Designed miniproteins, single chains, continued (2). Designs and how they scored, part 81

Each design is a single chain, and the fold is of that chain. pLDDT is the mean over its residues in the fold that is shown.

## One batch from the design tools (miniprotein)

Design m6810
Fold by ESMFold2-Fast:
Structure m6810 (fold): chain A 96 residues (1-96)
Amino acid sequence: SLEERAQALRDELGGDEGFFLPLDEIEDFLALVHPKDRPALRETIDRVIETKEPLTSAAFRLRQADGSYRRVAATFVPVFEDGKLVGLLVVLYDLE
């Protein structure tokens, strides 16, 4: 599964979390990112989609369930099925 692939990638890269981010959920993910960090992270995600190459982001603040922000970086890997972009494998790195 794509979730199992994301978890395997997390383990390979030494990240803290791994998940699959479907193409239609990218905006929902960005909504959890601090407003000041959204433009730079959107640019990074757009570059991954355009180049079809993995990229690791600069640090950004990701909102937690309690409303506080966690400082992280992320590696984004584009996933294609039958030549179509279906989403991104995401690995998060806690930076504290």
Scores: mean pLDDT 89

Design m6811
Fold by ESMFold2-Fast:
Structure m6811 (fold): chain A 93 residues (1-93)
Amino acid sequence: PSEEEINLEAELALLIIKAHLSYQGAVRALDAGDLETARRYIEELEKIQKELDSIAKRARELGYTKLADDAEKYSKWVREQIEELRRRLEELE
């Protein structure tokens, strides 16, 4: 693998970890009725989704098809989590 491919894989792995931590943080905040903290974690997930989309685009341009597919898959997962968390947030307001 190229150095650029390795760097993109490392960035993807880190973003996946951050996404899971932010998701768990949002869930805990919602369970505790801390709507302000929940909103901050949802905003973090939105930033992570944008970064995943950037990795997917860059990987696609470079022909790293599997990496692009993985980044797109995780971006979709993060989007789905944001939608669910926002729905839960609205139900508590």
Scores: mean pLDDT 90

Design m6812
Fold by ESMFold2-Fast:
Structure m6812 (fold): chain A 78 residues (1-78)
Amino acid sequence: TRKEKEERAREVAREAAEMVISGEKFEEGLKLARETIKEIGPLAGEIIAEVFEEKAKEDPESKEKLLKAAEEALALAS
């Protein structure tokens, strides 16, 4: 259902954000986000971008990486 797709997108977004924050798995996190957007569609891109932007507010050290990842997710949602 639509709610199941939204929930999956949020779960993936949390996992991908942790990968981006770690730095070591930055590209893996972006790949996970891209594959999820390809699977679910623009809705996933919007949710992933929102989660990345929220995490950027909480982690100033990773802010730049998270905002760049959010921009990529939004571009894929368009």
Scores: mean pLDDT 80

Design m6813
Fold by ESMFold2-Fast:
Structure m6813 (fold): chain A 73 residues (1-73)
Amino acid sequence: SLEKAKEEAIKVANDAYEGKITLEQAAVRIARILSEFLPLDEASQVAARVYQAVKAGNLEEAIKIIEDAFEKA
């Protein structure tokens, strides 16, 4: 479901923020999840923005980016 996919993407962002997975692994996983609902180029752009937000230490912004992307799906 769309809601479960959103929860999975948020968990991936949180796991990267906590250092459980790499930022690169998180970006790939988020792009994969979003590509089921969005064109691949848009999914990749969203994943790149999440990558930058987590890298900057801004988990709240990363979650907002994910939530906004799922509102378009």
Scores: mean pLDDT 86

Design m6814
Fold by ESMFold2-Fast:
Structure m6814 (fold): chain A 70 residues (1-70)
Amino acid sequence: AAEEKLLKEVKKTLERMSKSERDVVIDSAIAMAEKLDPELAERLRTLREKGDIEGIAKAIVELAQLQRQS
């Protein structure tokens, strides 16, 4: 599915980033999530603390879908 393909690309992009670049992207995602879905923002913070790149990628895809509905 297109969603699965997007998830794989987001995950690859995050894995290729330096720690500094990834932190900026995650901070931006958290800031956006706080406005749209505070529970998603909290989940993103927890996933970042765990270093769960796949979980972060999934959360970013969810955030993108919410942004389209807003």
Scores: mean pLDDT 81

Design m6815
Fold by ESMFold2-Fast:
Structure m6815 (fold): chain A 81 residues (1-81)
Amino acid sequence: MKKEEAEKKRQEFEREWEEYLAQVKKLNPNLSEEEKQLLEEMQKAAREIMELLIQGKFEEAERLNKEALERLRPIMEKLGL
């Protein structure tokens, strides 16, 4: 039960993040091709983090999450966030 609930919450979080990225692109049409590509790579990283968490590879998931946040930071700053 608890594991299924955690998986459901992670899937919901991933969906919300996908929707957030789509909204960011829509509200910021001045994003460069490189910035758009980086956002797509961040979404891919989120899926990989999810898979690692499901497999119990918490250290790898944490490493990937830190890398994703560092790469996203410049875009967030450019968007005024």
Scores: mean pLDDT 70

Design m6816
Fold by ESMFold2-Fast:
Structure m6816 (fold): chain A 90 residues (1-90)
Amino acid sequence: SKEEKITKLAIEYRLKAIELYAEGKISEEALKIVVETLERVVEAVKNGESIEKIQAIIDEAIEELKAKGHEEAARLLEEFKEEVKKILEE
């Protein structure tokens, strides 16, 4: 299912974010924003939310990260957004 694919993708991106944090490439604040965004996306997919709503969740987090100077974490979520789009658009 799309839910299973997105859930697996969120787990993969969570692990990537943890690795970036462990390597000192992103802050604890950036890690928290990424993890919370991944959880919100999984919940939105489980609830049958529109692709537009799911994309908006990710876009809001990307803008927050950029506004706070967390460019590496923003890039990670931009990559996640493109992969989510591929799964949802079939």
Scores: mean pLDDT 89

Design m6817
Fold by ESMFold2-Fast:
Structure m6817 (fold): chain A 90 residues (1-90)
Amino acid sequence: SKEALIELISIEISLVGVDSLVMIAEQQKKQGKNELAKELLEKARQEVKITKERIKELKKKYPEYKEYLDKIEKRLNELIERAKKIENEI
């Protein structure tokens, strides 16, 4: 449905946002801006939590998109593991 497509696009935008936060945090860490890096990683963690909750609800509402949503959730999990590695180096 059109509504399902809008929700899926919104989830992809959220994934891009998390990826950007983690990438910028890593660059800030490389520049010695450790406090800013930590704040960006915390923001990324919060966005992952919100997005995963939305994915869980979308899987219930649109089970036909389960495989696609599982792929997005896997990418979010990879980004949170990357964020943890960056945080451990600060």
Scores: mean pLDDT 89

Design m6818
Fold by ESMFold2-Fast:
Structure m6818 (fold): chain A 119 residues (1-119)
Amino acid sequence: MLDELIERVKKLKPRVVLEIGTGSGTISRAIYEATNGSARIDGIEIDEEAFAKAKENLADYPNVTLHLGDALELIPEIVRENAYNVDLVIIDVPEEYREPIAKLAKELLPDAELFIITP
């Protein structure tokens, strides 16, 4: 899964990435490295402990901004801040949350590539 995402990132060369479900920051770090630090990454995490871990793990990554909260609330705000210029949306959340998040992302960012992480 992660290798397929990295291959897609290297081909797409995204400038702006929105990651939903940042967790500890493993995927954000991999994208940063795959783009040689050129990608801006906005990450959303609802879990306070995971958010704190990601903030620590990504402290040395200047193009990564982390947002604590509900993706359905934060996606519209983050998308507006990026002037709707998001190239890649990554969804790494439990199955029950994937469809509503994917639907919102597609409605706001019809030209963005969507990648859903499945176990």
Scores: mean pLDDT 84

Design m6819
Fold by ESMFold2-Fast:
Structure m6819 (fold): chain A 69 residues (1-69)
Amino acid sequence: MELSPTQQRIVDAMLRAGPEARLSARELAELVGISQATASRALRALADQGILERERVGDTTLYGFRLAP
């Protein structure tokens, strides 16, 4: 599976935050230095590829790692 440079930067930022970290698209956009729209697109692609999981907490969508066996 191919990661874009933006997807790779998001994964790297999340790894630095910790493997159990869950962050919103807005938080990741600010941490990585990209637009929220770009972060949202990349996060959805990463979730579709099974690299990240989406979790809904109230009105907020968070993304985090979950390794498949």
Scores: mean pLDDT 77

Design m6820
Fold by ESMFold2-Fast:
Structure m6820 (fold): chain A 88 residues (1-88)
Amino acid sequence: SEIEKDQEERLKAYEEKLRNYSEEELKEELKAIEETLKRLKEAGADPEVLSKIEKLLEEAKKNPDLEKQKEYLNEAVKLLLDALANEF
């Protein structure tokens, strides 16, 4: 579907950006995702999806490996895009 294709393209673009992020940029991105998650919770997004995203963000914060932190963020954003697509 058009929605699935758009979501895949957005995720791919995000993954490319994330690959080049420094530690400082990654910390700012984490804060941005946490703010987005807060807004989605206020909008009534699926609590099961929100809890999965929260867990991924927490794992990213705990892991000292920058590349592993990026993997957790990429997975969190994939779930965020899925949640946003399901609200429309």
Scores: mean pLDDT 79

Design m6821
Fold by ESMFold2-Fast:
Structure m6821 (fold): chain A 71 residues (1-71)
Amino acid sequence: EVEELAKAAGIDPEFLRELAEQAGLDESTIRAIAENLKAVAEDWGPVTEEEARSVVRVAALGRQHTAELRA
């Protein structure tokens, strides 16, 4: 599932999985990221490694930003 989505986005599935695991993301979040990357690839062409890192980083920071907005 995640592997197929990552391949469709032009990203190495192992790279995406490792990156997301390092960020502490759960399986559903990793899948959502892979789906988003695939959608970007459909509109703009294959996703770069740097773009994948950025998306994972934003997802990982989502909770922090939500807490900051509430502060």
Scores: mean pLDDT 71

Design m6822
Fold by ESMFold2-Fast:
Order: C-alpha cells, then sequence, then structure tokens
Structure m6822 (fold): chain A 113 residues (1-113)
C-alpha cells in the first residue's frame, strides 16, 4: 500500500540520519539531524494511527524535506569542517536515492557544493 511505502521510506531515512548523528562531532549539526528524525517519527506515528491521510503525509514530507535540505545547504556553504560537508553530501545523496526508490515523482532540492 502507499501507506506502507511512506512508512518504509521514513524508516530507511531515519536509519541514515541516526548514522549521520553518530559520525558527526558538531553539536549544531547533531541537533538539526535529531530534529528532522523527530519530525519524521511524528509523521510516521500520525499515518500509522490514521490521524493524517496518505496525501497529507506526502505534503508534510515534501515541506519537511524542502526545509531540511535548505538547512543542509546552509551548513555545507558555511561549514569549515570538510568531514561535516562529506557527511552531509553523502546523506543528501542517499535520501534522494531512497525517495526516488519509493516515490520517483517526489521532488527534492539538490545540495549545492
Amino acid sequence: SEKEKIINMIDEIIKLLQEAVEKSKNPTLKQLLEDFINKLREIKKDIEEGKISVEEAKNYLKTLFEEFLTALNHYIKTSKDEEDKKILQELAKKIREIVKKYFPDFSLPELEL
């Protein structure tokens, strides 16, 4: 079902974000990633409990990904830490690959170098 696709996509993205949290030593970046994980968990809970429709969940996820990738672009551009940049670039690439796998028509902004 479309609901199961959304849940599976969220679970794969949360796993990647948790790995990025563990690799980063930057507390500001960790907080950004943890906030995104919490928002994804809330959407997952709401869709599982039937509080939101599949269409509403897709709209919330689109807005959330647009906000998150915009924040990541800002950190990449302003960071002096090459390891943080590498973590963020790899994370954004993997998120795009997961989203394309489940919803190939789902739009995500690309990270700038």
Scores: mean pLDDT 82

Design m6823
Fold by ESMFold2-Fast:
Structure m6823 (fold): chain A 82 residues (1-82)
Amino acid sequence: KEALIEETAKRVKELLIEAGVSEDQAERIAKGVAEGIAKVKSEEDAELLAKALKDGLIEGGVSEEVAEEIAEIVREAAIAVL
């Protein structure tokens, strides 16, 4: 479970950097994703986490397409660790 959370956070960080987010900001977001996944207790929590992440990334200037891809990766990982 821990390995999946770490791998997911790493993938999110890499995708954010490729999308033009700074390394410092990408690291902060990836840490928040790992903490969020660890707190998920239901599929509903996973959907809420993914939606909040997508909305936050779009507000931060990430494209809707990239934000959706990252949110889906996080949603799937959160459900997989339940």
Scores: mean pLDDT 84

Design m6824
Fold by ESMFold2-Fast:
Structure m6824 (fold): chain A 95 residues (1-95)
Amino acid sequence: SRGDIFEELEKQVNELLQKAQEQNDVQLQSMVLQAVLSGFDTYIRNGGDLVAGLEEHKRQMKLIREQAKKQNLKELAELADKTVETIEKHIEKLR
């Protein structure tokens, strides 16, 4: 269900946000929150197109991964990558 997808992604987003907070990295915290807002906005604006929302969320998570890599934050980059894999899994099941 859509609720099950949101619950799994919420857990991963909370883990990313917690790790960014532990690093005291306001930029990464902002990027994680923006990824959620952008994905949800895309979902709503496209009339509840969950695939469109997930594709936007995935795009934003890839940006977080690259920023974490640039800052040499390996654990955050790996968590962002895991989130991308989770999103891709859900997109495949919805196709």
Scores: mean pLDDT 85

Design m6825
Fold by ESMFold2-Fast:
Structure m6825 (fold): chain A 76 residues (1-76)
Amino acid sequence: MVTYVASGDAVALLGQIDPSWAQLKPGQQGTFHTAGGEIKVSRTADNQFQLSAENEATLKPAISYLESLGVKVVKQ
């Protein structure tokens, strides 16, 4: 399993028009379908997500989306 942490003030502003996984509240987690397959997402703080999948290709669309918003994404 591959895990990334996404952090930044832009994360706190996600919700209304963003993918369902971006609408999680702090302390919530779920499994979501993306273009590359299923990802596991946990919102660990208002400004932080933890994203996990079986391979990096599955996470790439979600990571690219977050990076396009100026969010810092770091592989664990």
Scores: mean pLDDT 77

Design m6826
Fold by ESMFold2-Fast:
Structure m6826 (fold): chain A 79 residues (1-79)
Amino acid sequence: MAAANRAALEEIARKARELGASEEVIKGLEEVAANADDLEKAEAAEARLAEIASKDKEDAEKVAQAALLARPAAEAALA
């Protein structure tokens, strides 16, 4: 469901910020979350986020770690 996907992406953004990811990457994640209900816009936002993440490997690693840390919250949202 789009609402659950948005909540999961917002949690990933919060965890990425806690891990010290750049504000550009965090804004990219928030943009994907904001457009979760529109597949075309979400895909465009994901492409922009991927370009931002490619500038810094540490940011990409922090986003990956944030996604792993956000999984329990996403699973709880489905329950």
Scores: mean pLDDT 68

Design m6827
Fold by ESMFold2-Fast:
Structure m6827 (fold): chain A 82 residues (1-82)
Amino acid sequence: SIEEALKELEEEYKKKIPNPTEKSAKEFIKFGLELARKNGVPDDVIKQTEEILNKVLQEKGPKYALELAYDVISGLLRKLGE
């Protein structure tokens, strides 16, 4: 369910955010986008979101990228639950 996916995303986010690294941010982005894909977010939206989040990671660093990834991916999942 969307509720279960949101809970999994939040639990993974809470594990990554205390020690934000480039590796942990990349792993979180991949994890979150795979959850979104499995729950019905279209592939074009997934690909575009991945490109944006990876660009943010390179330009603004892992903490900002993790926070933005959580916000964006949770938003995509919530929109499906409407």
Scores: mean pLDDT 87

Design m6828
Fold by ESMFold2-Fast:
Formats: structure tokens, C-alpha cells, sequence
Structure m6828 (fold): chain A 125 residues (1-125)
């Protein structure tokens, strides 16, 4: 599935920090949510909205979710509330900048470059 391909891609980039990637059940996520990031104890997970076809927009949401996980691992401020944050594509400039900085520090890529590589990986597979 596309979720398995995204998980494989993130495993190649993040190794021991890679989240599990799964589709949410229909109606589980709010209709305006592209992806949900979950960070609780040992669980690191990205839930994809099954009502949203995979596109650069969803890849960008996955890239921002990855940045939020990296911020939490580093003990830096995140938008997580009780270990959960919903990516809608309307993230604050502060959240976007913090996630981008975390991805640049960990991977040497911008959030947009990570999203573009993810799109290429999924389309090539």
C-alpha cells in the first residue's frame, strides 16, 4: 500500500526514529485532516486520511509530521497536545518553520525537498 511505501521511505531516512505509517479507518479523522501524527511513549505513528488520494499535498503533510516527531525527540516545543496533532495544510508559520528546521538538521533536506523525494519514491515503486 502507499502507507507501507511511506513507512519504508521514512525507515531509510530516519532509521530508529522512523514512525509507523497506517491508514485511519473511514470517518476516524476529521474531513479536513490530511494526516495525524501520534507520539505517545514508544509509539510514533502517522495516520493517513483514506479519503485523501496520495499527492504532493499529502506528502508535504507527512514531511511536516516527520519534523514534529524530530522536534519531540529533541525535547523542543511542538504543537502536539496529549501526543497528537492533525496536519490540515493550514499549519501556523511558527510550526512550519520549526518542523523545516528539524528536518534540515536531521536529514540535510527542507520539508519541501523531503516531500518531493517521497513523491518520487512512491511513484517509482
Amino acid sequence: SVADLIEDFLNEKLKGLAPLVRYAAPGELPPDTLARVIYRGNLRQILLNPGVPFSRRQALAVAFATGIILLEEAGRPTPLRDGVYDLTGRESPETRAAADAAIREALGLSVEELADELVEYVQRS
Scores: mean pLDDT 88

Design m6829
Fold by ESMFold2-Fast:
Structure m6829 (fold): chain A 65 residues (1-65)
Amino acid sequence: MRAAVIVRTRPGQAEEAAEAARAVPGTLSVHVEGDLVSVIVEREAVPELLRALAPYAESITVVDL
């Protein structure tokens, strides 16, 4: 099963957040638009992804797919 993780990053940190997301095993796709980073991830990898993204995030939304 998959999840979508949508992160509103701190200003100027979207690229660093995207790189952190790509480094997480189970990340399937990463899309950057301004300060928003959208990640499609394997459900099992969500906790690791959230840990990796927390330093860059103003808000994180997780949607089960």
Scores: mean pLDDT 84

Design m6830
Fold by ESMFold2-Fast:
Order: C-alpha cells, then sequence, then structure tokens
Structure m6830 (fold): chain A 128 residues (1-128)
C-alpha cells in the first residue's frame, strides 16, 4: 500500500517516521509544493491508496493552481474529490478546504494539524 504526503518536507518526514514505526511495510512518498506538477498529481491519483494534505500555505497554493489544470471546467475541486472517491483513495486533510465536502465524500477525513494525530488517523484507516 502507498501513502503520499503533500506538504512541508520537515513535517512530512516526522509524520512518515511515526507511520513507519506502526506500519514498517508501508510505502511512503513525500511530495513538496516544488515537486508537485500536473503530471505528478496524475501519477499520485493512479498509485496512491492514501493522500495526506498538510496545512502549509505553499502546498495549498500549489494545489489550488494544479487542480484546475488537471480537472478543467466547472467545480475542479469537486471533480478532484469525486475522482479520489471513484479510485477508492482515502484523503486525510489538516486543512479546512475540504470542510464543505466532508458530508458528501466518505473517503475524506479532516484531522487536527498535529503530526501525532495525523499519524494516528492514517494508522487507524490502514488497520481496518
Amino acid sequence: MKIVILGDEDKAKKLAELIKKELPDVEIEIVTADSLTPEKLKHILENADIIVILDDEETLRKLNELIPEVFPGPAPLGKFLAELQKKKITIVATVTFGSAFKDLVDNLHIVPNDVEEIAKKVVEILKK
């Protein structure tokens, strides 16, 4: 199984260490805002089982730019979340951008912006 962490490198590394301590066999990929492209986002959608979105301004800015490029036309964020649900990809977000959709998508989990709470939620989802 593959987890992709989108966010600040230092915070993502700490999160990855906590997840690996409980789930040593899981594959974790860290993707920073600088490495996130439309092609990379499409690759993540094809290969990830869980996507973690960290609450940092640069990551949110980059996602707001790229989601309309990958999902052109009306409601790009809605199309993005629908594609995640169709592919059965679980999203764990520390940001409020998904709050309007939390009651519409079963695969979206909003958690506090705390590395240990994020790790706990990811581990809980994968141990089901």
Scores: mean pLDDT 77

Design m6831
Fold by ESMFold2-Fast:
Structure m6831 (fold): chain A 90 residues (1-90)
Amino acid sequence: MELLREMEAASADPSAGEEEARALLERALRALGVSDEELAAWRRALELFARAAAEPDEEERARLEAEALAALPPAVVAALRELIAQANAL
């Protein structure tokens, strides 16, 4: 289990673990103006996405994904779009 997390982290950053990658992402979002409260709402949305990924029924999965998207704070969505734009410039 830890080995799989290490391999996923190595795909994104070979020197960072999954926890470090998550902390770096949250730090980047904060630098773009995302608050701790908005980060908490984003973490809740990620829990809903994880439930959707484990859902075998396609219709129920789509419903959970829609609920997760609706739970995302606009500031987090804007910050993620900015990070994607910066990444695509490289």
Scores: mean pLDDT 70

Design m6832
Fold by ESMFold2-Fast:
Structure m6832 (fold): chain A 92 residues (1-92)
Amino acid sequence: MYISLKLLKDGEVVEELSGHLSLLEEAITAAKNMVRKAQERGIAATLEIGLGSSVEQSKKVLEEIAKALREEGLIEEYEILDDGTALFKLAA
């Protein structure tokens, strides 16, 4: 699948990563790594994730990523938008 990860601070992209991933586990790992890098750098940020899939399929994958990030305490809140992108508010 295609994935785009953007780290946003005050509405500006401060880091981004995009590419093609074969497995959901790779997408979860990429998201976790970006959150941990933000935390190590002291960046209070929002993680935006978009996928190159249908809206319905993107929402399913984004819910699984949200669950994984929440289980590790890496995000406070998340929102999955009608266009199939997600916004994750990072935990302090």
Scores: mean pLDDT 81

Design m6833
Fold by ESMFold2-Fast:
Parts: sequence; C-alpha cells; structure tokens
Structure m6833 (fold): chain A 85 residues (1-85)
Amino acid sequence: MLSTIEDISYEVVDENTVEITIKGGGKAAEELAKRIVETAKSRGLEASYERVSENEVRVTIRGDGEKAKELAELIVELIKDALSL
C-alpha cells in the first residue's frame, strides 16, 4: 500500500543523454522505470535504470538527442496526467 509515484521529471544531461527521475517508494517506481527502459529500447534508443535512493529511481536514455527528449517529455506528461501529479 505504501508504494506510490510521488513525482516524475526529466532533465537533458547532454546532446545524446536524457535522465528521467521517478520519485516514489518501493516497487512502483522500479516497475515504471523498467517499462520506460523497454519502451526506449523498442524505439531504438539505449536505456538503463538505477535506484539512487529508497525513494528515487533514475532512468538514463541515450541515443538520438531529439528523439530521447521527445520520448522523455511524452512519458513524463503521460504519467503526470495518469497519476494527477
């Protein structure tokens, strides 16, 4: 019951790298990160995720900078709308 997504955001790290930060406890943040990674890979981008802290998971998307940015923005907007963040 305690695993909820509290916030999601993205940041452009460099011309080929975008990071999505998911704030939320437990399995919910990690499961969302896994789905984002698979979605990015299905679109020809490289992606991985890392647990930064108990309440934060970071997804790194690499490849075509504009494509990575557009995908990150779309995912962040979709999740914010779905979760009323």
Scores: mean pLDDT 79

Design m6834
Fold by ESMFold2-Fast:
Structure m6834 (fold): chain A 81 residues (1-81)
Amino acid sequence: STEEVVKELLEKLSKIVSDKVLKEIKKIIEETDLNNLKELEEAFQKIDDIIRKNLSKDDQLRALEIIQEAAKRIYEIFKKE
Protein backbone atom coordinates (compact mmCIF):
# COMPACT_ATOMS: atom_id res chain seq x y z
CA SER A 1 0.00 0.00 0.00
CA THR A 2 1.02 3.65 -0.39
CA GLU A 3 1.00 4.06 3.42
CA GLU A 4 3.49 1.17 3.81
CA VAL A 5 5.83 2.61 1.13
CA VAL A 6 5.74 6.02 2.89
CA LYS A 7 6.47 4.44 6.32
CA GLU A 8 9.46 2.55 4.85
CA LEU A 9 10.68 5.77 3.17
CA LEU A 10 10.58 7.66 6.49
CA GLU A 11 12.38 4.82 8.34
CA LYS A 12 15.19 4.69 5.73
CA LEU A 13 15.56 8.49 5.65
CA SER A 14 15.71 8.63 9.50
CA LYS A 15 19.11 6.85 9.28
CA ILE A 16 20.57 9.55 6.99
CA VAL A 17 18.92 12.87 7.96
CA SER A 18 18.94 14.89 11.20
CA ASP A 19 15.90 14.82 13.51
CA LYS A 20 15.08 18.42 12.45
CA VAL A 21 15.07 17.49 8.72
CA LEU A 22 13.05 14.32 9.43
CA LYS A 23 10.39 16.40 11.26
CA GLU A 24 10.09 18.72 8.22
CA ILE A 25 9.66 15.70 5.92
CA LYS A 26 7.05 14.12 8.25
CA LYS A 27 5.08 17.40 8.27
CA ILE A 28 4.94 17.40 4.45
CA ILE A 29 3.71 13.77 4.46
CA GLU A 30 1.07 14.51 7.16
CA GLU A 31 -0.30 17.36 4.98
CA THR A 32 -0.42 15.07 1.89
CA ASP A 33 -3.40 12.98 0.72
CA LEU A 34 -1.74 9.57 0.19
CA ASN A 35 -4.62 8.56 -2.14
CA ASN A 36 -3.87 11.49 -4.50
CA LEU A 37 -0.98 10.86 -6.92
CA LYS A 38 -0.55 14.58 -7.78
CA GLU A 39 -0.24 15.55 -4.08
CA LEU A 40 2.29 12.71 -3.57
CA GLU A 41 4.36 13.96 -6.55
CA GLU A 42 4.32 17.50 -5.06
CA ALA A 43 5.30 16.09 -1.63
CA PHE A 44 8.25 14.16 -3.15
CA GLN A 45 9.41 17.34 -4.94
CA LYS A 46 9.35 19.25 -1.62
CA ILE A 47 11.25 16.43 0.12
CA ASP A 48 13.85 16.37 -2.71
CA ASP A 49 14.36 20.15 -2.25
CA ILE A 50 14.81 19.75 1.55
CA ILE A 51 17.36 16.95 1.01
CA ARG A 52 19.39 18.96 -1.53
CA LYS A 53 19.38 22.03 0.74
CA ASN A 54 20.28 20.32 4.05
CA LEU A 55 22.55 17.30 3.32
CA SER A 56 26.14 16.70 2.18
CA LYS A 57 26.58 15.54 -1.45
CA ASP A 58 27.18 11.91 -0.37
CA ASP A 59 24.11 11.85 1.90
CA GLN A 60 22.05 13.55 -0.86
CA LEU A 61 22.86 10.69 -3.27
CA ARG A 62 21.78 8.06 -0.71
CA ALA A 63 18.60 9.92 0.29
CA LEU A 64 17.57 10.71 -3.31
CA GLU A 65 18.01 7.02 -4.28
CA ILE A 66 15.64 6.06 -1.42
CA ILE A 67 13.11 8.71 -2.57
CA GLN A 68 13.34 7.55 -6.21
CA GLU A 69 12.70 3.91 -5.21
CA ALA A 70 9.67 4.93 -3.10
CA ALA A 71 8.29 7.10 -5.95
CA LYS A 72 8.65 4.19 -8.42
CA ARG A 73 6.77 1.82 -6.07
CA ILE A 74 3.97 4.38 -5.59
CA TYR A 75 3.58 4.89 -9.37
CA GLU A 76 3.29 1.09 -9.77
CA ILE A 77 0.54 1.00 -7.08
CA PHE A 78 -1.48 3.76 -8.82
CA LYS A 79 -1.23 1.96 -12.21
CA LYS A 80 -2.80 -1.24 -10.80
CA GLU A 81 -6.57 -1.67 -11.20
Scores: mean pLDDT 83

Design m6835
Fold by ESMFold2-Fast:
Structure m6835 (fold): chain A 69 residues (1-69)
Amino acid sequence: SDALIEEIAKVFEEHGVPRELARKMAEFIVLIELRPGQGRSLLSLTDVPEEKWEPLAEALDEFLRKKLA
């Protein structure tokens, strides 16, 4: 869903990830159906700076838990 991609991209943008990268990451997360707790492992395979991994992984975990409830 384009709406879900935009919501996830916004989480990345709020943590200082550029819009282009944020959108690509959001599309990939939706494609692989990322589960809560998998965020840090995913981020380690991306161009997202390491200093952003912990806050982003936490934000993604919270977002995904809310959407799966």
Scores: mean pLDDT 80

Design m6836
Fold by ESMFold2-Fast:
Structure m6836 (fold): chain A 84 residues (1-84)
Amino acid sequence: GYKPLLPAIQELVKLKKEGKLSLEKVKELIRRSLSGEVPEEKVEEAAEKVYEYVEKGNYKEAEKVVIELEIEDGIAVLKRAVLG
């Protein structure tokens, strides 16, 4: 079965191949995929994990971190809508 990597992870893989991968670039790409409702601390923790996994070639594990963060972001957006 075809299981493509998330576009953000694909971009990080490209950056790694070009020798341009950095924690700052990981953090920027993760922030672009989110609504802004997730606390910055969680974004930083996720970015550190994604950076480590991408450097080790564990792209599917990096993808899982991004998906989990996107789920948390969606929940945060829903909570804001219900409470606001």
Scores: mean pLDDT 78

Design m6837
Fold by ESMFold2-Fast:
Structure m6837 (fold): chain A 68 residues (1-68)
Amino acid sequence: SAEDEKLANQAAEGRAEYGKKLREAALKAGEPEVKVETKAIGDKVETTYTVDGVKTTIVSDAKNYVER
């Protein structure tokens, strides 16, 4: 529903803000390579961390949380 889409977008925005803070912290710490990317894909929120060339992806299904 439209409400589920709003919740997914809100979650993606929150994760994007967290990603910005992580990038700033990494720059201050002098980390060699730390990248954080967040995006909404339909009703899912995907966060990808890249550390030293290794990618780790965390996916949250907004529908699964709203319907439970």
Scores: mean pLDDT 64

Design m6838
Fold by ESMFold2-Fast:
Structure m6838 (fold): chain A 70 residues (1-70)
Amino acid sequence: SDEALRADPAAVDAEIARLQSELTRYEKLAQEYLKKGDKEKASQAIARAVGARIELVGLSYLADRPVPLP
């Protein structure tokens, strides 16, 4: 749970790192798919990146920790 993540700094750091990696990966994929004209895959990658960004902002708020966004 989010409460358990707040109680364990190592778990919070791991989740932040995972979400930052996911955000960076999907933003990169979205840009690549847009260059190729693959609008469907680009839209899917954008949705994933947006989801990761929302989760990072939420986790930062709940954990009271700054989260650097790329």
Scores: mean pLDDT 78

Design m6839
Fold by ESMFold2-Fast:
Structure m6839 (fold): chain A 107 residues (1-107)
Amino acid sequence: SLTPLEQLVEQFIEQSQQVQHLIINNSPDAPSKLKQLEAIGKQIIEMVAKINPELAEQIREELQNLIDIFQDLINNPDLPELEKAHRLAAATSYVSGIYVFAKIALS
């Protein structure tokens, strides 16, 4: 069975994909879903901080970069398609960083 931290990380990944989908479709629901994603990310940081504070700081940095990219995409719906694709690829790398750091905390 998955640990509570593993469950939160899986939920975070699924919700990040939902935020990406809403952003691509210029959905008015994107800002509220992004706030939910940030809340889950903060819960991951709190759990990791009890195990390894240094990894929690790495996750905080990755989360901030991710939120900044998604917020910028929401605020700039008229960005060229290639530029949006590049930023979404960068967002995926930050999601992967959060996953890796959380997994290290569990080892």
Scores: mean pLDDT 90

Design m6840
Fold by ESMFold2-Fast:
Order: C-alpha cells, then structure tokens, then sequence
Structure m6840 (fold): chain A 84 residues (1-84)
C-alpha cells in the first residue's frame, strides 16, 4: 500500500534534512572515520549491526558532501532506519 511507503519516505526525508544540517556543524567524513578508528583501537571492533549503521552513516555523509542526487541519499537513510 502506497500510503505506508509514503509515510516512511517522508520520515527518511526528515532524517536526511537533519543529517545534512548536522554535517555542516559537527563532523567531516575524515573526523568520523578517525573517531571510529580510535574507538576500535580502544574497545575492539564494532558488532555486525553497529558496523552496518556506521557504514551507512559514513556513506550518506560522503554522498551529501558530493551533492549526489537526493533520491540516492533517501534510499540510504531508509536502509539506515531499517537497521537501527
């Protein structure tokens, strides 16, 4: 049913808008990757679910920095919402 898909997409678009705003204020891709490396050195590697979430967040961040099409960003945010 299209209504459920539409609601999920609206939610993904909201998350994307918030994420793009945060990208400009809190972290670059390089800073996030460095923090991940530091965390793994101290506490060991992330579990499968946490690794998937971080990989999706980094991919979204990279695409947002490159002004990639919004549809591609929304798709990744939807995947993140399904995993988280």
Amino acid sequence: MEEEVEEFRERAEEVLRDLRERIRTVASVEEMEERLRESEKKYGPLDEKQRKIVELQLEILRLAERDEPAEKLVELVEELLKVS
Scores: mean pLDDT 65

Design m6841
Fold by ESMFold2-Fast:
Structure m6841 (fold): chain A 79 residues (1-79)
Amino acid sequence: SPLEEEARRLFAELEQLIEEVENNKFSKEEFEEKAREVTEILVRLNRLVKELGDPELEERFFALLGRAQEVFGKKYKEL
């Protein structure tokens, strides 16, 4: 399914972006750009996961949402 392929690609992009933010130092401006990118991915993934109705993808989505919130919250405090 094209929607499943898009979801898998966005999951990979989300995981990579979280890892990049966790492991690097950013200026305030760079961090704001990364926060915008992660928000756009999360909004699109939430919609795709709900349309697909796959419980495994839904569980994966909420796990990565939680991780994104923790990583970005921690990095924001370091700015």
Scores: mean pLDDT 88

Design m6842
Fold by ESMFold2-Fast:
Structure m6842 (fold): chain A 63 residues (1-63)
Amino acid sequence: GSALAVARKLIREFPELFEGLSERDVARAVAAGGLTLAQYESLSPEERRELAEAVARLARLLK
């Protein structure tokens, strides 16, 4: 789904932030935040980095 597509893009752009997390762990956090692929693609590089940090923190909390 959309959450898995966003998770894959986050991991590709910021692999260091997602060390120790599976695509499933990250997709779960993306889904919990209600983030869509269209919303992610509309973000600036700086906003994507801030979002990636927030998603990584949430994914670790939910694991």
Scores: mean pLDDT 86

Design m6843
Fold by ESMFold2-Fast:
Structure m6843 (fold): chain A 64 residues (1-64)
Amino acid sequence: SLDDRRARVIAEARRELNRGVDEVEAEAKKNNWSKEELQERLNQLHLRVQAETARRLAELDRES
């Protein structure tokens, strides 16, 4: 169903975001990034995942 497909897209986006956040935070800790640098990298990650998720959801809406 469309609802099941939407749920999968959202679940995949959450997993991608969680992995990305963990990776960025680990890299920041090892390289002693500034708080501003870490925040900027996290913002870029969130925007990328949000844009990709919106694109996939729009694709599903067009199929229904």
Scores: mean pLDDT 86

